# Designed miniproteins, single chains, continued (2), part 14

Each design is a single chain, and the fold is of that chain. pLDDT is the mean over its residues in the fold that is shown.

## One batch from the design tools (miniprotein)

Design m4481
Fold by ESMFold2-Fast:
Structure m4481 (fold): chain A 89 residues (1-89)
Amino acid sequence: DPDARWRRRYDQQTGRTLSPEQLEALRQFDSLLLELLDLLQSNASRSELRQVLDQMEEVVRQMQRLGIPQDLIDQAQKLLDGLRKILDR
C-alpha cells in the first residue's frame, strides 16, 4: 500500500530532524492525499482527481526546494506515479 508506506515514512521523519517549514509541506501533502481519497469516495470526476494530483506534484516540488530528505521525496513521487497510473485512465 503506497499510502501506508508514505505515512509510515512521514511519521519516522517528523520525530527526527525536520524544520517547521518542512513539516508544514508534508502536512499539505497529507491534506491533499486525504482530499483525493474523499473525492474518490464521493465518485468525483477524473478531472477533479487529476487537479488534486497536480496540486500534490506542486507540493513535492516545494518539498524539494525546502530540502526535505530525498527518501521522503522519492516515496511521495512513487505514490503520485502509482495514483496517476490508476486514476488518469
Scores: mean pLDDT 76

Design m4482
Fold by ESMFold2-Fast:
Structure m4482 (fold): chain A 76 residues (1-76)
Amino acid sequence: SMAELDEGVAAILVGLGKILFSKGDYEEAAELYEKAVELAPDSPLAPDALRLAAEAYEKAGDLEKAAELRARAAAL
């Protein structure tokens, strides 16, 4: 199904984001995590991807966006 395909692509984006995060490329990692959430917002992956994006934005110095994404993750 389309939802299964979207979830699979979202998982790949999270994996790529984790690689970039491990290299210190926090802003690019955060963007990939956000794209994963946009693609599969209702998946079990989405709350974890939002938390990872928040951590990546915090590491990049974007504290406002980090707080927003943490609040979104807590609401799921």
Scores: mean pLDDT 86

Design m4483
Fold by ESMFold2-Fast:
Structure m4483 (fold): chain A 58 residues (1-58)
Amino acid sequence: MLYKALKDYEAKSDLELSIKKGDILEVLEEIGDRYLVAKSLKTGKVGIVPKEYVEEVK
């Protein structure tokens, strides 16, 4: 499912994904209540992002 970045997030580890506000992401998996595994459609990179930084696009 597609998500949109609400604000910039800078990856703090190799497992996390850096995103910019307005980037479109494909969510691959949920990790607990606060994190997602997502693929950036802009860069093709996959990593963990906080749910609070993204919003679902329908």
Scores: mean pLDDT 82

Design m4484
Fold by ESMFold2-Fast:
Structure m4484 (fold): chain A 64 residues (1-64)
Amino acid sequence: MSKEEVDRIVEGAREAALLLPSLEAAVALIEKERETAMKVASPEAAEYLRRKAEEVIEELRREW
């Protein structure tokens, strides 16, 4: 899994999360997508994925 694939997964999850009715549901979606992607990620991609998912979760918490 490349950084480009991680960015695509995280961006797609963020767009979907913004359509959800609550912060809790939005954060849960990001965490679910991270967990699924981490199962097939290399160690380097997994570290990048974790960081990007955490950044999006903090962004969502600020916007809600």
Scores: mean pLDDT 79

Design m4485
Fold by ESMFold2-Fast:
Structure m4485 (fold): chain A 90 residues (1-90)
Amino acid sequence: LLEEARREAERRREEAIEEAAERLVEAEKPLGSSLDLEGAKIYAEDMLEGKKTGRYRPLSEEGKKVEEELERLGEEIRARLAEAEARAAA
């Protein structure tokens, strides 16, 4: 069950990063952001993992919304994984 939880967590991370990166590039490009798809994926991954990044901040309301969604999703994924690990340890 822990292995299944880890596989699901990784799949959800990959899907969320890809979706968020596309949304960030689309929202930020018109505002003059230098953010490309690869950079957006790195940023999305950092936000999803709860890492603080000093190199990029969303300029648009949509970009800020994506950041909030990623932070929330990352917390949810970590909480579910921690629960699965606790069950495996018992």
Scores: mean pLDDT 75

Design m4486
Fold by ESMFold2-Fast:
Structure m4486 (fold): chain A 84 residues (1-84)
Amino acid sequence: SEEEFRRDGEAALEYVESLIKEAKTLLKDPNASKEEIKRKILELYFAVAVLEALMPYLSPELQERARKAIEEAKKIIDEGEKKL
């Protein structure tokens, strides 16, 4: 149902935003292992893919928030990949 996809999309957005914060913290940690960075970047990559699939079901306001989160996440993924 559209309502179910909307709820799933809202949860996916919150999850991506949470992972962005975690990834930023990890990338600033000089003691972070390459394995930890790789796992977090991979987690963020899949979370973004889910959010992109569900984004059409979000309200216009949440679509804009999701678009910004996806753009930020892709920059973090690129930064993380450069450290591997």
Scores: mean pLDDT 90

Design m4487
Fold by ESMFold2-Fast:
Structure m4487 (fold): chain A 79 residues (1-79)
Amino acid sequence: MEELFEAEVLTALAEMYLALGKRLYSQGKYDEAIETYRKAAELYRRAAELASGIDPEFTERVRKLYEEAEKLAKELEKK
């Protein structure tokens, strides 16, 4: 249960980084946006690892968010 709470906190933090990355992208700060998306992805990855085996639905949702953040960083790096 403590691991699931930590996973929820990490997910919330990752969502804040994802939002910041999108804001940086809209400002033309592409390198900062890439780094911020990478930070969001890492936090989602850690959250999925903590929730793995405890809450399958939460784990799958967070894995999709991890994939989204990774995709955003990779697409922006292709610029």
Scores: mean pLDDT 83

Design m4488
Fold by ESMFold2-Fast:
Structure m4488 (fold): chain A 61 residues (1-61)
Amino acid sequence: SPLEELKKAIENKDIKKVDEFMEKVLRGELTLTPQEARELADLALKNGLYGYAYFFYELAK
């Protein structure tokens, strides 16, 4: 699933792939529930990707 691919990109610190998924979310091509956005934010934080964590926490509001 797109969510699982994004989680793997975050875990692998594949910044280009994470940016691609962020662009899809911003364009409405990929929809995240508030719960999924929080899970991605927590995962990004755990992996030291603080900017991405902030982005996903903002989506979860």
Scores: mean pLDDT 85

Design m4489
Fold by ESMFold2-Fast:
Formats: structure tokens, C-alpha cells, sequence
Structure m4489 (fold): chain A 59 residues (1-59)
């Protein structure tokens, strides 16, 4: 699996966790996805937007 494919898989998992209200787990999963997507600026930016949304829901 390519890093981009792995990042998309993790982002999808994070999205499912966030929909379930498992916000702390969603945040950790999105942070892993962002790290894997480090060389893909557009994908990393989209994941970072999801991280900000989850953090806002936790605050």
C-alpha cells in the first residue's frame, strides 16, 4: 500500500470514529493519517481541517 493509500484509509477510519462520537480516537487516527500524508500537501491539508474540527468538538 502506498503512503497516500494508507493516509486515505486512516482518514476514512478517523471519519467513522468521529461519526460514532469517539472523538479522542478519531483525533489520534487523523494525526497518524496526517503524518503518513506529510509528502502530500493537499491531502495533509484536508486531514488537518478534520483535526481542527474534531479538536473544536472536544473543546
Amino acid sequence: MSPAERALELAAQGSRLAKEGRLEEALRTYEEARDVAADFPRLAAEIEAQIREVRARLA
Scores: mean pLDDT 85

Design m4490
Fold by ESMFold2-Fast:
Structure m4490 (fold): chain A 58 residues (1-58)
Amino acid sequence: SAAEEAARLAEEAVRLALEGRGEEAQRMGTKAVSLAPTDEEALRIGARVREALREGGL
């Protein structure tokens, strides 16, 4: 489902962000947000990726 795909991409985006792979994390995160089933979930995914990017030094 789109929700399962969004969750998978969000998890990968967070992992990439923590590894310092900011460009890949941003691309993956944008895809995850686009597939999110609700606006609330999209905001949560965006926030998680943004925090992971900060932790990764970006």
Scores: mean pLDDT 83

Design m4491
Fold by ESMFold2-Fast:
Structure m4491 (fold): chain A 70 residues (1-70)
Amino acid sequence: SVEEVLEREREDFIRGAEASYEDALKHAKEGNIREATIDAIASALLYGAAGENDKAREVIKKVDEEIKKA
């Protein structure tokens, strides 16, 4: 059904967003601003695609905060 396809797609986007967010925070802590930014954008776009707009905004904020600590 369409609902089953949409739920699976949403789950896939959330998993991708979580992985990119973890990578973004790791790169930010390592001082790799370029990779942190790319991964943060990827995570935010994937959370947005999943309808998780609050999570998308949180990713950008948290990664920016981590970069500023370096």
Scores: mean pLDDT 87

Design m4492
Fold by ESMFold2-Fast:
Structure m4492 (fold): chain A 105 residues (1-105)
Amino acid sequence: AEEEARRLDAELVTIVGELAGGGRLTLQAVLVGREDGRLRLHLTSATLDPPGADRLLLRGGEVELEEEDGLVTRLVATAEIVGAAPAHDADPRVEFEFSNATLSV
């Protein structure tokens, strides 16, 4: 499909970071836009490993990142959580703040 071909040719990014409250996020997404130190992504998949809790898998949705000098400082995502009880309304919004993160393209 034309949209699928665009996704394969699009810039795929991987973000691996430690959250400020502890835990680790690994996110794979397609870059959609870039504005004023903010990146907009379409989430392909993400894995959240929170401290003292079960691993969560996130899929689909939108991601907005704040980036400073190649370092991801904040991530806001709207995504479906897999492996947890679903919310009765819309995709849950999740927000993360990184203490240390690496962006790869």
Scores: mean pLDDT 59

Design m4493
Fold by ESMFold2-Fast:
Structure m4493 (fold): chain A 76 residues (1-76)
Amino acid sequence: AEENLKKGKEAEKKGDLDKAAVYYSQAIMDDPDLAEAYYLLGKVYEKRGDTLGARIAFEKAAPKLPEAQKELERLK
């Protein structure tokens, strides 16, 4: 999970949002309770213009991660 989060963050840094989404999805598959992976996936969906995908990802992260709750409030 942590390795996939790191790879996803590196992909985002290079502007490769599709690759970032793949790595964050793999982190979620490794640990379905990893709120950070859902939060980061939500940020990637938002950058890609997928507001619905972003909202769903943030909703999954929000119970465990205050950062995701703030994003949901912003997307009202």
Scores: mean pLDDT 80

Design m4494
Fold by ESMFold2-Fast:
Structure m4494 (fold): chain A 85 residues (1-85)
Amino acid sequence: MSKESQKLLEQTKNYSGSSISSYRGARENPEYAENQLKLGDQFIKKGQEYKDQLEKLGDKKSAQQAQKYVEKALKEKEKELKKLK
C-alpha cells in the first residue's frame, strides 16, 4: 500500500467511525437527534469522498476496504434510525 492510499484509507475509517458515533448519539440524546443525524451524514459523505480518491489512484484493494467501512456506517445508520421510531 502506498503512503497516500494508507492515509486515505485511515481517513475513510476515521470518518466512518465518527458517523457511527453520531448516529448512536442521536438515539441516546433525542433532543439533539436531528443535528447528530445530519453530522453523521456529513461524516459518511467525507468517507465516500476519500474512498473515491482511492479508486482514482487505482488502488482497488484499499478502495474495497474503504467501501466496507462506509457500508458498516450506513448499516449502523439504518439500525439506529429504526430505534428512533
Scores: mean pLDDT 80

Design m4495
Fold by ESMFold2-Fast:
Structure m4495 (fold): chain A 112 residues (1-112)
Amino acid sequence: MEKEEQEKLKEELKELLLKALSYSASAVLKGIEENNLLKGVEEALKKGVELGRISEEEAKEMLKRIEELKKKLKEEDLKEIKEKIKEQARAMLETAEALREIGLEIDKELEE
């Protein structure tokens, strides 16, 4: 079928999932491991709203778009994307834990 269209849809889904990871990598990772990606994404988007990084309206639109992309993409493509996002989530969680401690110390020192 249209390879160019499928690649664009795959890239769009990856970008949306990476944004969800930036709000909560643990929620997305848990969703993938429990084979409930949409629940993981929804929880990550809720964290994004709580952090003031995304509006409730944008979060709802993003979730609906991810659902649409999942329906348009083949199962094999979805499994590849999920595996890549899972590895990225793990790497981000390891890095985020270290950076959170360092970042909080730097922010406290700068606010003085």
Scores: mean pLDDT 78

Design m4496
Fold by ESMFold2-Fast:
Structure m4496 (fold): chain A 64 residues (1-64)
Amino acid sequence: SELEKKLEELRKEADREAKRAREELKRFLEETGDVMAYTKEGLRAVGDLTDRLLERRRELMEEA
């Protein structure tokens, strides 16, 4: 179905965004050396990505 194709595209977009977030977090840890700040930044990044993906999925489901 069209929805299944769009959800698969969203899955691929999620993979690309997760890879970018991982590289940004790696740089943050390398630059700061602060494991506690890294943990806080990591939780924020995961939360932001999750919220973005849920909103995208909601939009796709409403247009189904």
Scores: mean pLDDT 78

Design m4497
Fold by ESMFold2-Fast:
Structure m4497 (fold): chain A 61 residues (1-61)
Amino acid sequence: SKMEAMIEAAARMVVETARAQGLSREQAEALARALMDHYVKLGLLTEEQAEEALRRALELL
């Protein structure tokens, strides 16, 4: 629950940051993918949790 909330908050932050910077949809998607990959590499998320977070981030775009 808390982890899922953090994942959703991170996805939303990426979308809001992309809009604030005037980035394209493609750039926002790339940032969301990079963020999820980074969290997996740090051991903060499982691959499954990262896939779910990416899916949610893409839905926000």
Scores: mean pLDDT 76

Design m4498
Fold by ESMFold2-Fast:
Structure m4498 (fold): chain A 60 residues (1-60)
Amino acid sequence: MDEEFEAELQRAYEKIAELSKKLHEILKNQDYNTISPEAKKLLEEMKKLDEEVRRRLAER
């Protein structure tokens, strides 16, 4: 039971880390005065995953 939950949580953290790395690479190559549509999309995906992880932790 807990191992299944932990495996899913680990997968979510892995996804967040990958998206964070991509976002960092995009922002590193752009003027910080403006946010590209691609960077904005990645931020939205990261926020959605973070909310999902938070929700699952709250359910336990």
Scores: mean pLDDT 71

Design m4499
Fold by ESMFold2-Fast:
Structure m4499 (fold): chain A 106 residues (1-106)
Amino acid sequence: MSRLQVALLQDPEGRTVGAFIAYEGEKAKQLADEVEAGLRAGGVPVIARYDTPEQLAEALKEAAEKYGIKLTRLEIVDGEIRATFENDGLPAGEGAGVASGVTEVE
């Protein structure tokens, strides 16, 4: 099962100032590239990409001590994308198996 995790880094004012992405599997890698492009286009720099959730968790622990962190999870299940968002400018949590809230751009 391919997994994509996106963590949004917030400053003390609650503004999203950066993101971390972790992905596993070929489908998740392609989706991660599109998510990174979307975040960057929205003015959110992608600070780092990780191949494992453990590496992302360590980065989150470090950042959480200084900043508020919002964790967004994207999971690919049997060709369907489940997305949970919890940040300004992102769709509210949708797990309905439709990738409308997560757009793959060509």
Scores: mean pLDDT 55

Design m4500
Fold by ESMFold2-Fast:
Structure m4500 (fold): chain A 83 residues (1-83)
Amino acid sequence: MSEDVKELLKKIEEEGKKLVEEVKELAKEDEEKAKKLIEEAKKKYEKLIEELSKIDKKFAEELKKLAEKLLEEAEKALKETLE
């Protein structure tokens, strides 16, 4: 369980970095799609945190911090790309 949760956190970090890259590229072509991509990611992370909190509150808290950081980076990438 703990090992599987750590693996999941690593996968989410990788996917989050790809999200930031995709937001940068997409924002140049379609700002609304870039915003929607961030909103969808936020909803997915919220659901995943809720599910993990039922299994392991400590790892759910770690995921929450990771998700907040990744979403902040994606929002920042969107704003920077629009300049």
Scores: mean pLDDT 79

Design m4501
Fold by ESMFold2-Fast:
Structure m4501 (fold): chain A 71 residues (1-71)
Amino acid sequence: SMAALKAEEERRRKLQENIEKVLQELADMYGVPLEVLRRALEIQRKGVEEGNYEKAADEAFKLIREELEKK
C-alpha cells in the first residue's frame, strides 16, 4: 500500500531526527565530539548495507572507545 510506504518513510525521518538529538546529548554528556558519534553511525550503517555487520560494529565501537579513553 502506498499509504503504508508513506507512513514508514515518515517514521524513518522522525527516527533520524530523534537520533540526531540523542547524539548531541551524548556528545555533551560524555565529552565525545558529535562528529565522532556521527562517523561511528555511518560506519555501522554502511557495514549493514555491505553485509559486513560484525566488522563494522567493532570498528564503530573502537572509534567511540578510543575517544572516551583519550583523557
Scores: mean pLDDT 75

Design m4502
Fold by ESMFold2-Fast:
Structure m4502 (fold): chain A 86 residues (1-86)
Amino acid sequence: KKEEARELLLKGVEAFRKGDYETAIEYFKKAIELDPNNSLAYYLLGLAYMKLGKYDEAIKWFEKALSIDPTNTDARKALEEAKKKK
């Protein structure tokens, strides 16, 4: 379960780095289904939505990441950036 979620997360990161943001979103969503308390997965999902200009979705997922890990400084900065873009 956790190992499978980790593999999906890594596949999503690879897709993100290649600019395949839609594919990255699909992998991050699958990772979240297997491990719903992984703050990093929600943060990465938010970043992929940011790249697609889907700021409302990005805000939702950054807020979810922060609800799980309030110390995620990267998610907090990304949330403020997404709010400015909207």
Scores: mean pLDDT 86

Design m4503
Fold by ESMFold2-Fast:
Structure m4503 (fold): chain A 85 residues (1-85)
Amino acid sequence: SLDEMIEEIKKLVEEIKKLAEESGDPTVRALAEHTITVAEVMIEKAKEYAEKGDLEKAQRYYNAALDIVKKSLELLKELVERIKS
């Protein structure tokens, strides 16, 4: 459902924030901040289209936000592991 998708995005954003904070690395923090900003822009666009009744475009923007936060979390986890090694 749309509500489940929004909840998943929120959880992943919080996981990205926690990972960046716990890493203490400036590059990890900068990349996390950039990812969150991009996701927020897509969520804003999704809300705008939903308010206009364009639910298909709203779904596409929410899916894009979800995809970006998922991929970025994976990449940030890999980066943190390399820094720890």
Scores: mean pLDDT 86

Design m4504
Fold by ESMFold2-Fast:
Structure m4504 (fold): chain A 82 residues (1-82)
Amino acid sequence: SLAEALRKAAEAARKLAEWLLREHPDDELARRLAEKLREAAELLERAAEALEAGDEEKAKALFKEIEKVGREVDRLWEELEA
């Protein structure tokens, strides 16, 4: 289901955040990226819960927040590549 996919995405984001903090403990960009990945994970989990509850309007609002945080994650990844 979509809700299950969102929960798996949230778990993946949290694991990536943990890896970044472990491998790059003194890197400001890595810390900011980990922070945004954790925010995304929380929103993904809340969106999954809203979908399971049948709250389509709440899920839509959470997807908009996920889009915003996703853009911030993309920007931080671009900074790491530069």
Scores: mean pLDDT 86

Design m4505
Fold by ESMFold2-Fast:
Structure m4505 (fold): chain A 88 residues (1-88)
Amino acid sequence: MSDEEKIEKARELLEEAAKLLEKAKKEAEEGKLSKEEAEKVVEEVQRLVAEAAEAVKDVKDLEAVEEAVREAARRGDEALKELKKLVE
């Protein structure tokens, strides 16, 4: 893959992760998401973020994409905390 293709793949994975977290939070707030389902969503999000990081690990001058991956990982952890609080 070209560097541009690697960056685009990482962006797509991060966008997918963000959409999953947004949907899960809304469903939890509506009482439609169990704690077990919330944990599965966070595991999926963490997997997507890790895959995004792996896709760009060999690309030079990736400051912006690396920052986005780190932010997505932090949001994943925070979302798990919020989801557990909402479903407990």
Scores: mean pLDDT 71

Design m4506
Fold by ESMFold2-Fast:
Structure m4506 (fold): chain A 92 residues (1-92)
Amino acid sequence: DARVQEAVQRLLQAAQAAGIGVEVRVRGDTLELRLTGLSVSQQIGLALRAIGLGVDGVEVEIKLTGDTLEIRLRGLTPEQIVAVLEEVAQLI
């Protein structure tokens, strides 16, 4: 999906500008994000938003290791993937 790929590129650009390490994997309805160099407030904010998606039937897995946040979301539409990527780019 071209819109998903464009959103990924925008997130990578935002992360580079912010000094944040970003790895993005999109597989069907699954979005995997690995973010390194986040502040504690950024980690908490992103984790809470991801948990909120779980209430809407999206499966959420979160791992925190030091300044690295790993989020896996399953059951997303392409539009939801774009929205999540755009929100993450805005928060960093």
Scores: mean pLDDT 82

Design m4507
Fold by ESMFold2-Fast:
Structure m4507 (fold): chain A 70 residues (1-70)
Amino acid sequence: MSANELALEAVRAIQAGDSERAKELVDELLRATPDKTTALALLHELAEVARQAGNEEAAAYIEERRRQVE
C-alpha cells in the first residue's frame, strides 16, 4: 500500500472510531515515510482529523508518535 493510500485508510479508520485499525495504519504509514519533515506533517494532519472526529484514543496515540519522531 502506498503512503497516500495508508493516510486515506487511517483517516477512514479514525472517523469510523476504529482506534486499533487507526493505530496500525499510523505505524505502517510512519514505516512508509522515512522523511522526518513529511512524517511530522502527516502526523499533525492525522491528529487534527482525530480531534475533529472525537477519537481521543487515536489523537493521543498520534501525538505520542509525533514526539518520538521529533
Scores: mean pLDDT 84

Design m4509
Fold by ESMFold2-Fast:
Structure m4509 (fold): chain A 60 residues (1-60)
Amino acid sequence: DEVNEKITELVEKMETASLEERKKLFEEMKKLIKENLPEELAKIYIEKLDKYMEQLEKEL
């Protein structure tokens, strides 16, 4: 799946990226998720990403 491969690439980049880079990658991923996944799955992924980003910023 082209979309799944792209999302996987973004996730891998986030693992080694700076906080600023991760914010940009999150934006890209959310856009891909919203455009390509069913609403139910999109909600799950977006919620996890939002929580992860908030946690990341808070724990720095």
Scores: mean pLDDT 73

Design m4510
Fold by ESMFold2-Fast:
Structure m4510 (fold): chain A 74 residues (1-74)
Amino acid sequence: MGDPERGRRLFQEKVLPYFSVAGPSPIGPNLKPGAFSDEEVRALLRDGIPGTKIPSLGLSDEEAEDVVAYLRTL
């Protein structure tokens, strides 16, 4: 199971420039609770969104699980 504290740190350092969890995102979609499945979030964090300005963020599977765990606390 992912670690929400590590996920919060990873979100702030690597994810926040591309995605938000409150209000409009400057580049990507809002990751607020219920907007995406855990599987969809993991795919976005690993692979980015093809054809957009959102690149692969270079997160490992473990790091992606930590971010998902953080988003689940919101």
Scores: mean pLDDT 70

Design m4511
Fold by ESMFold2-Fast:
Structure m4511 (fold): chain A 57 residues (1-57)
Amino acid sequence: RREEAIELGQKALEYAKEGKFDEADRLGTRAVILDEEVGLEMGKKLAELYKEIQKKK
């Protein structure tokens, strides 16, 4: 469901922010399975977040 995909995407962003990248990637993949459009949007946000974290060290 779309709502579930959005929730998983938000959880993935939270885990990525905590440095739990394996959990973030797992939740992001689940979001894509539930709703491809939402999952791809969350994947883009995760990629941007990873880029910012790497820029920071």
Scores: mean pLDDT 75

Design m4512
Fold by ESMFold2-Fast:
Order: structure tokens, then C-alpha cells, then sequence
Structure m4512 (fold): chain A 70 residues (1-70)
């Protein structure tokens, strides 16, 4: 549900602040499977794309947007 997706996104933010990109990516992929809100899905997808490009700052911004949409 939405609460589970929110918790996974919050844990992904914590992982990124700790420098653990691998854990953050896994948590975000799991969160994306639970998100039905189109705005939140788009923000999580943007965060995953930013992480694939090595842009942690852009990923963090996108995840904050996802939490606001959830």
C-alpha cells in the first residue's frame, strides 16, 4: 500500500545519505512495484534514472518529490 511505499522511499533516502546506492536502488525498485499514484511513480522512476547516471543529488530531490506525492 501507499504507507509501505512511503517507508521504502524514506529508507532509500537514508541509504543514499549513507552512500549506499545499491540498497537505495533495491528499495526504490520495490517501492515502485507498490506505488499506484502516477506522480509518485514518475518521481521514483526519475530517482532511479538519476542513480543510473550517478547523479545522487538529483535522485535525492526526486525522492523528496515522491514523498510529497505519496
Amino acid sequence: GSAEARELVERALEALHAGDVETARELLEKALSLITNPGARKSVEAALESLAQGDVAAALAALRDALEAL
Scores: mean pLDDT 83

Design m4513
Fold by ESMFold2-Fast:
Structure m4513 (fold): chain A 68 residues (1-68)
Amino acid sequence: DPAAEIAAEIEKLMKDAGVDAEVRVTLAPDGSVAVSIRVYPSKVTGEQRAAVIDEAIALAEARAAALR
């Protein structure tokens, strides 16, 4: 399931960077993607957390684009 694979990849990326998060990915029948990320308090800096979130979003969009 591509949605489950994308979610697992994002969760691993965030965990490896020290950011605790719950990730849900939904692929709509029209080819759009919905990503829900619930971020918990982390021990990384705000700048590091923002960078990891940006990377996670970029990864989700790149994976979704590959399915179009």
Scores: mean pLDDT 76

Design m4514
Fold by ESMFold2-Fast:
Structure m4514 (fold): chain A 69 residues (1-69)
Amino acid sequence: MEDRKLAAAKRAALGALDHERAELGEEKVRKAREEVEKAKTVQEILDVMRKYGAETAVRAVKAAVARVE
């Protein structure tokens, strides 16, 4: 289900961003979190993570989405 994958992707992205706050800085994490909350697809979440250089978060999102299937 697309909605379950989106929910899993958002949860994984937000969690990973919290862990990367020290590396990315609070301002980038805040903006990335806002963009993740507004995202309508898994692809949009991945694009946000790549935009802010959150490579660990990209891997976390992909793993979480794969687990839904």
Scores: mean pLDDT 79

Design m4516
Fold by ESMFold2-Fast:
Structure m4516 (fold): chain A 62 residues (1-62)
Amino acid sequence: AARQRVIDLLVKGVNAAHQGNKEEAEKLFSEALRLAVQAGLTDIAEAVRRVAKEFGLKIEEP
């Protein structure tokens, strides 16, 4: 369930970035990263960081 929640947040974050809503995208990606780290999902946490960097987003490290 935690993995699916992170994926959902990533999809929402990508959609926000695509719409030009950088602030909302940064929030969603930061939440996704926090959840991934808390759940021990190291592979998906790395993916979150990579995608955020590709979109030029500033994310909060947990």
Scores: mean pLDDT 84

Design m4517
Fold by ESMFold2-Fast:
Structure m4517 (fold): chain A 62 residues (1-62)
Amino acid sequence: KAAAIEALRTALLAGDSEGAVAAVRALLDQGMSKEEVAQILAELGRTEDVPEDALLAAVEAI
């Protein structure tokens, strides 16, 4: 889970929408709930300077 969260953070900060979607799917596949993934995305969007397009793509992947 920690490695997949770090991959998500890296992709979001780089504006990599495809990578962000892949990381969200990896977290869900590892048993993280949609609510938990949504909370992680909300925290990253609040605390980091994340490109809006990448954040929206990740949210839509949930």
Scores: mean pLDDT 80

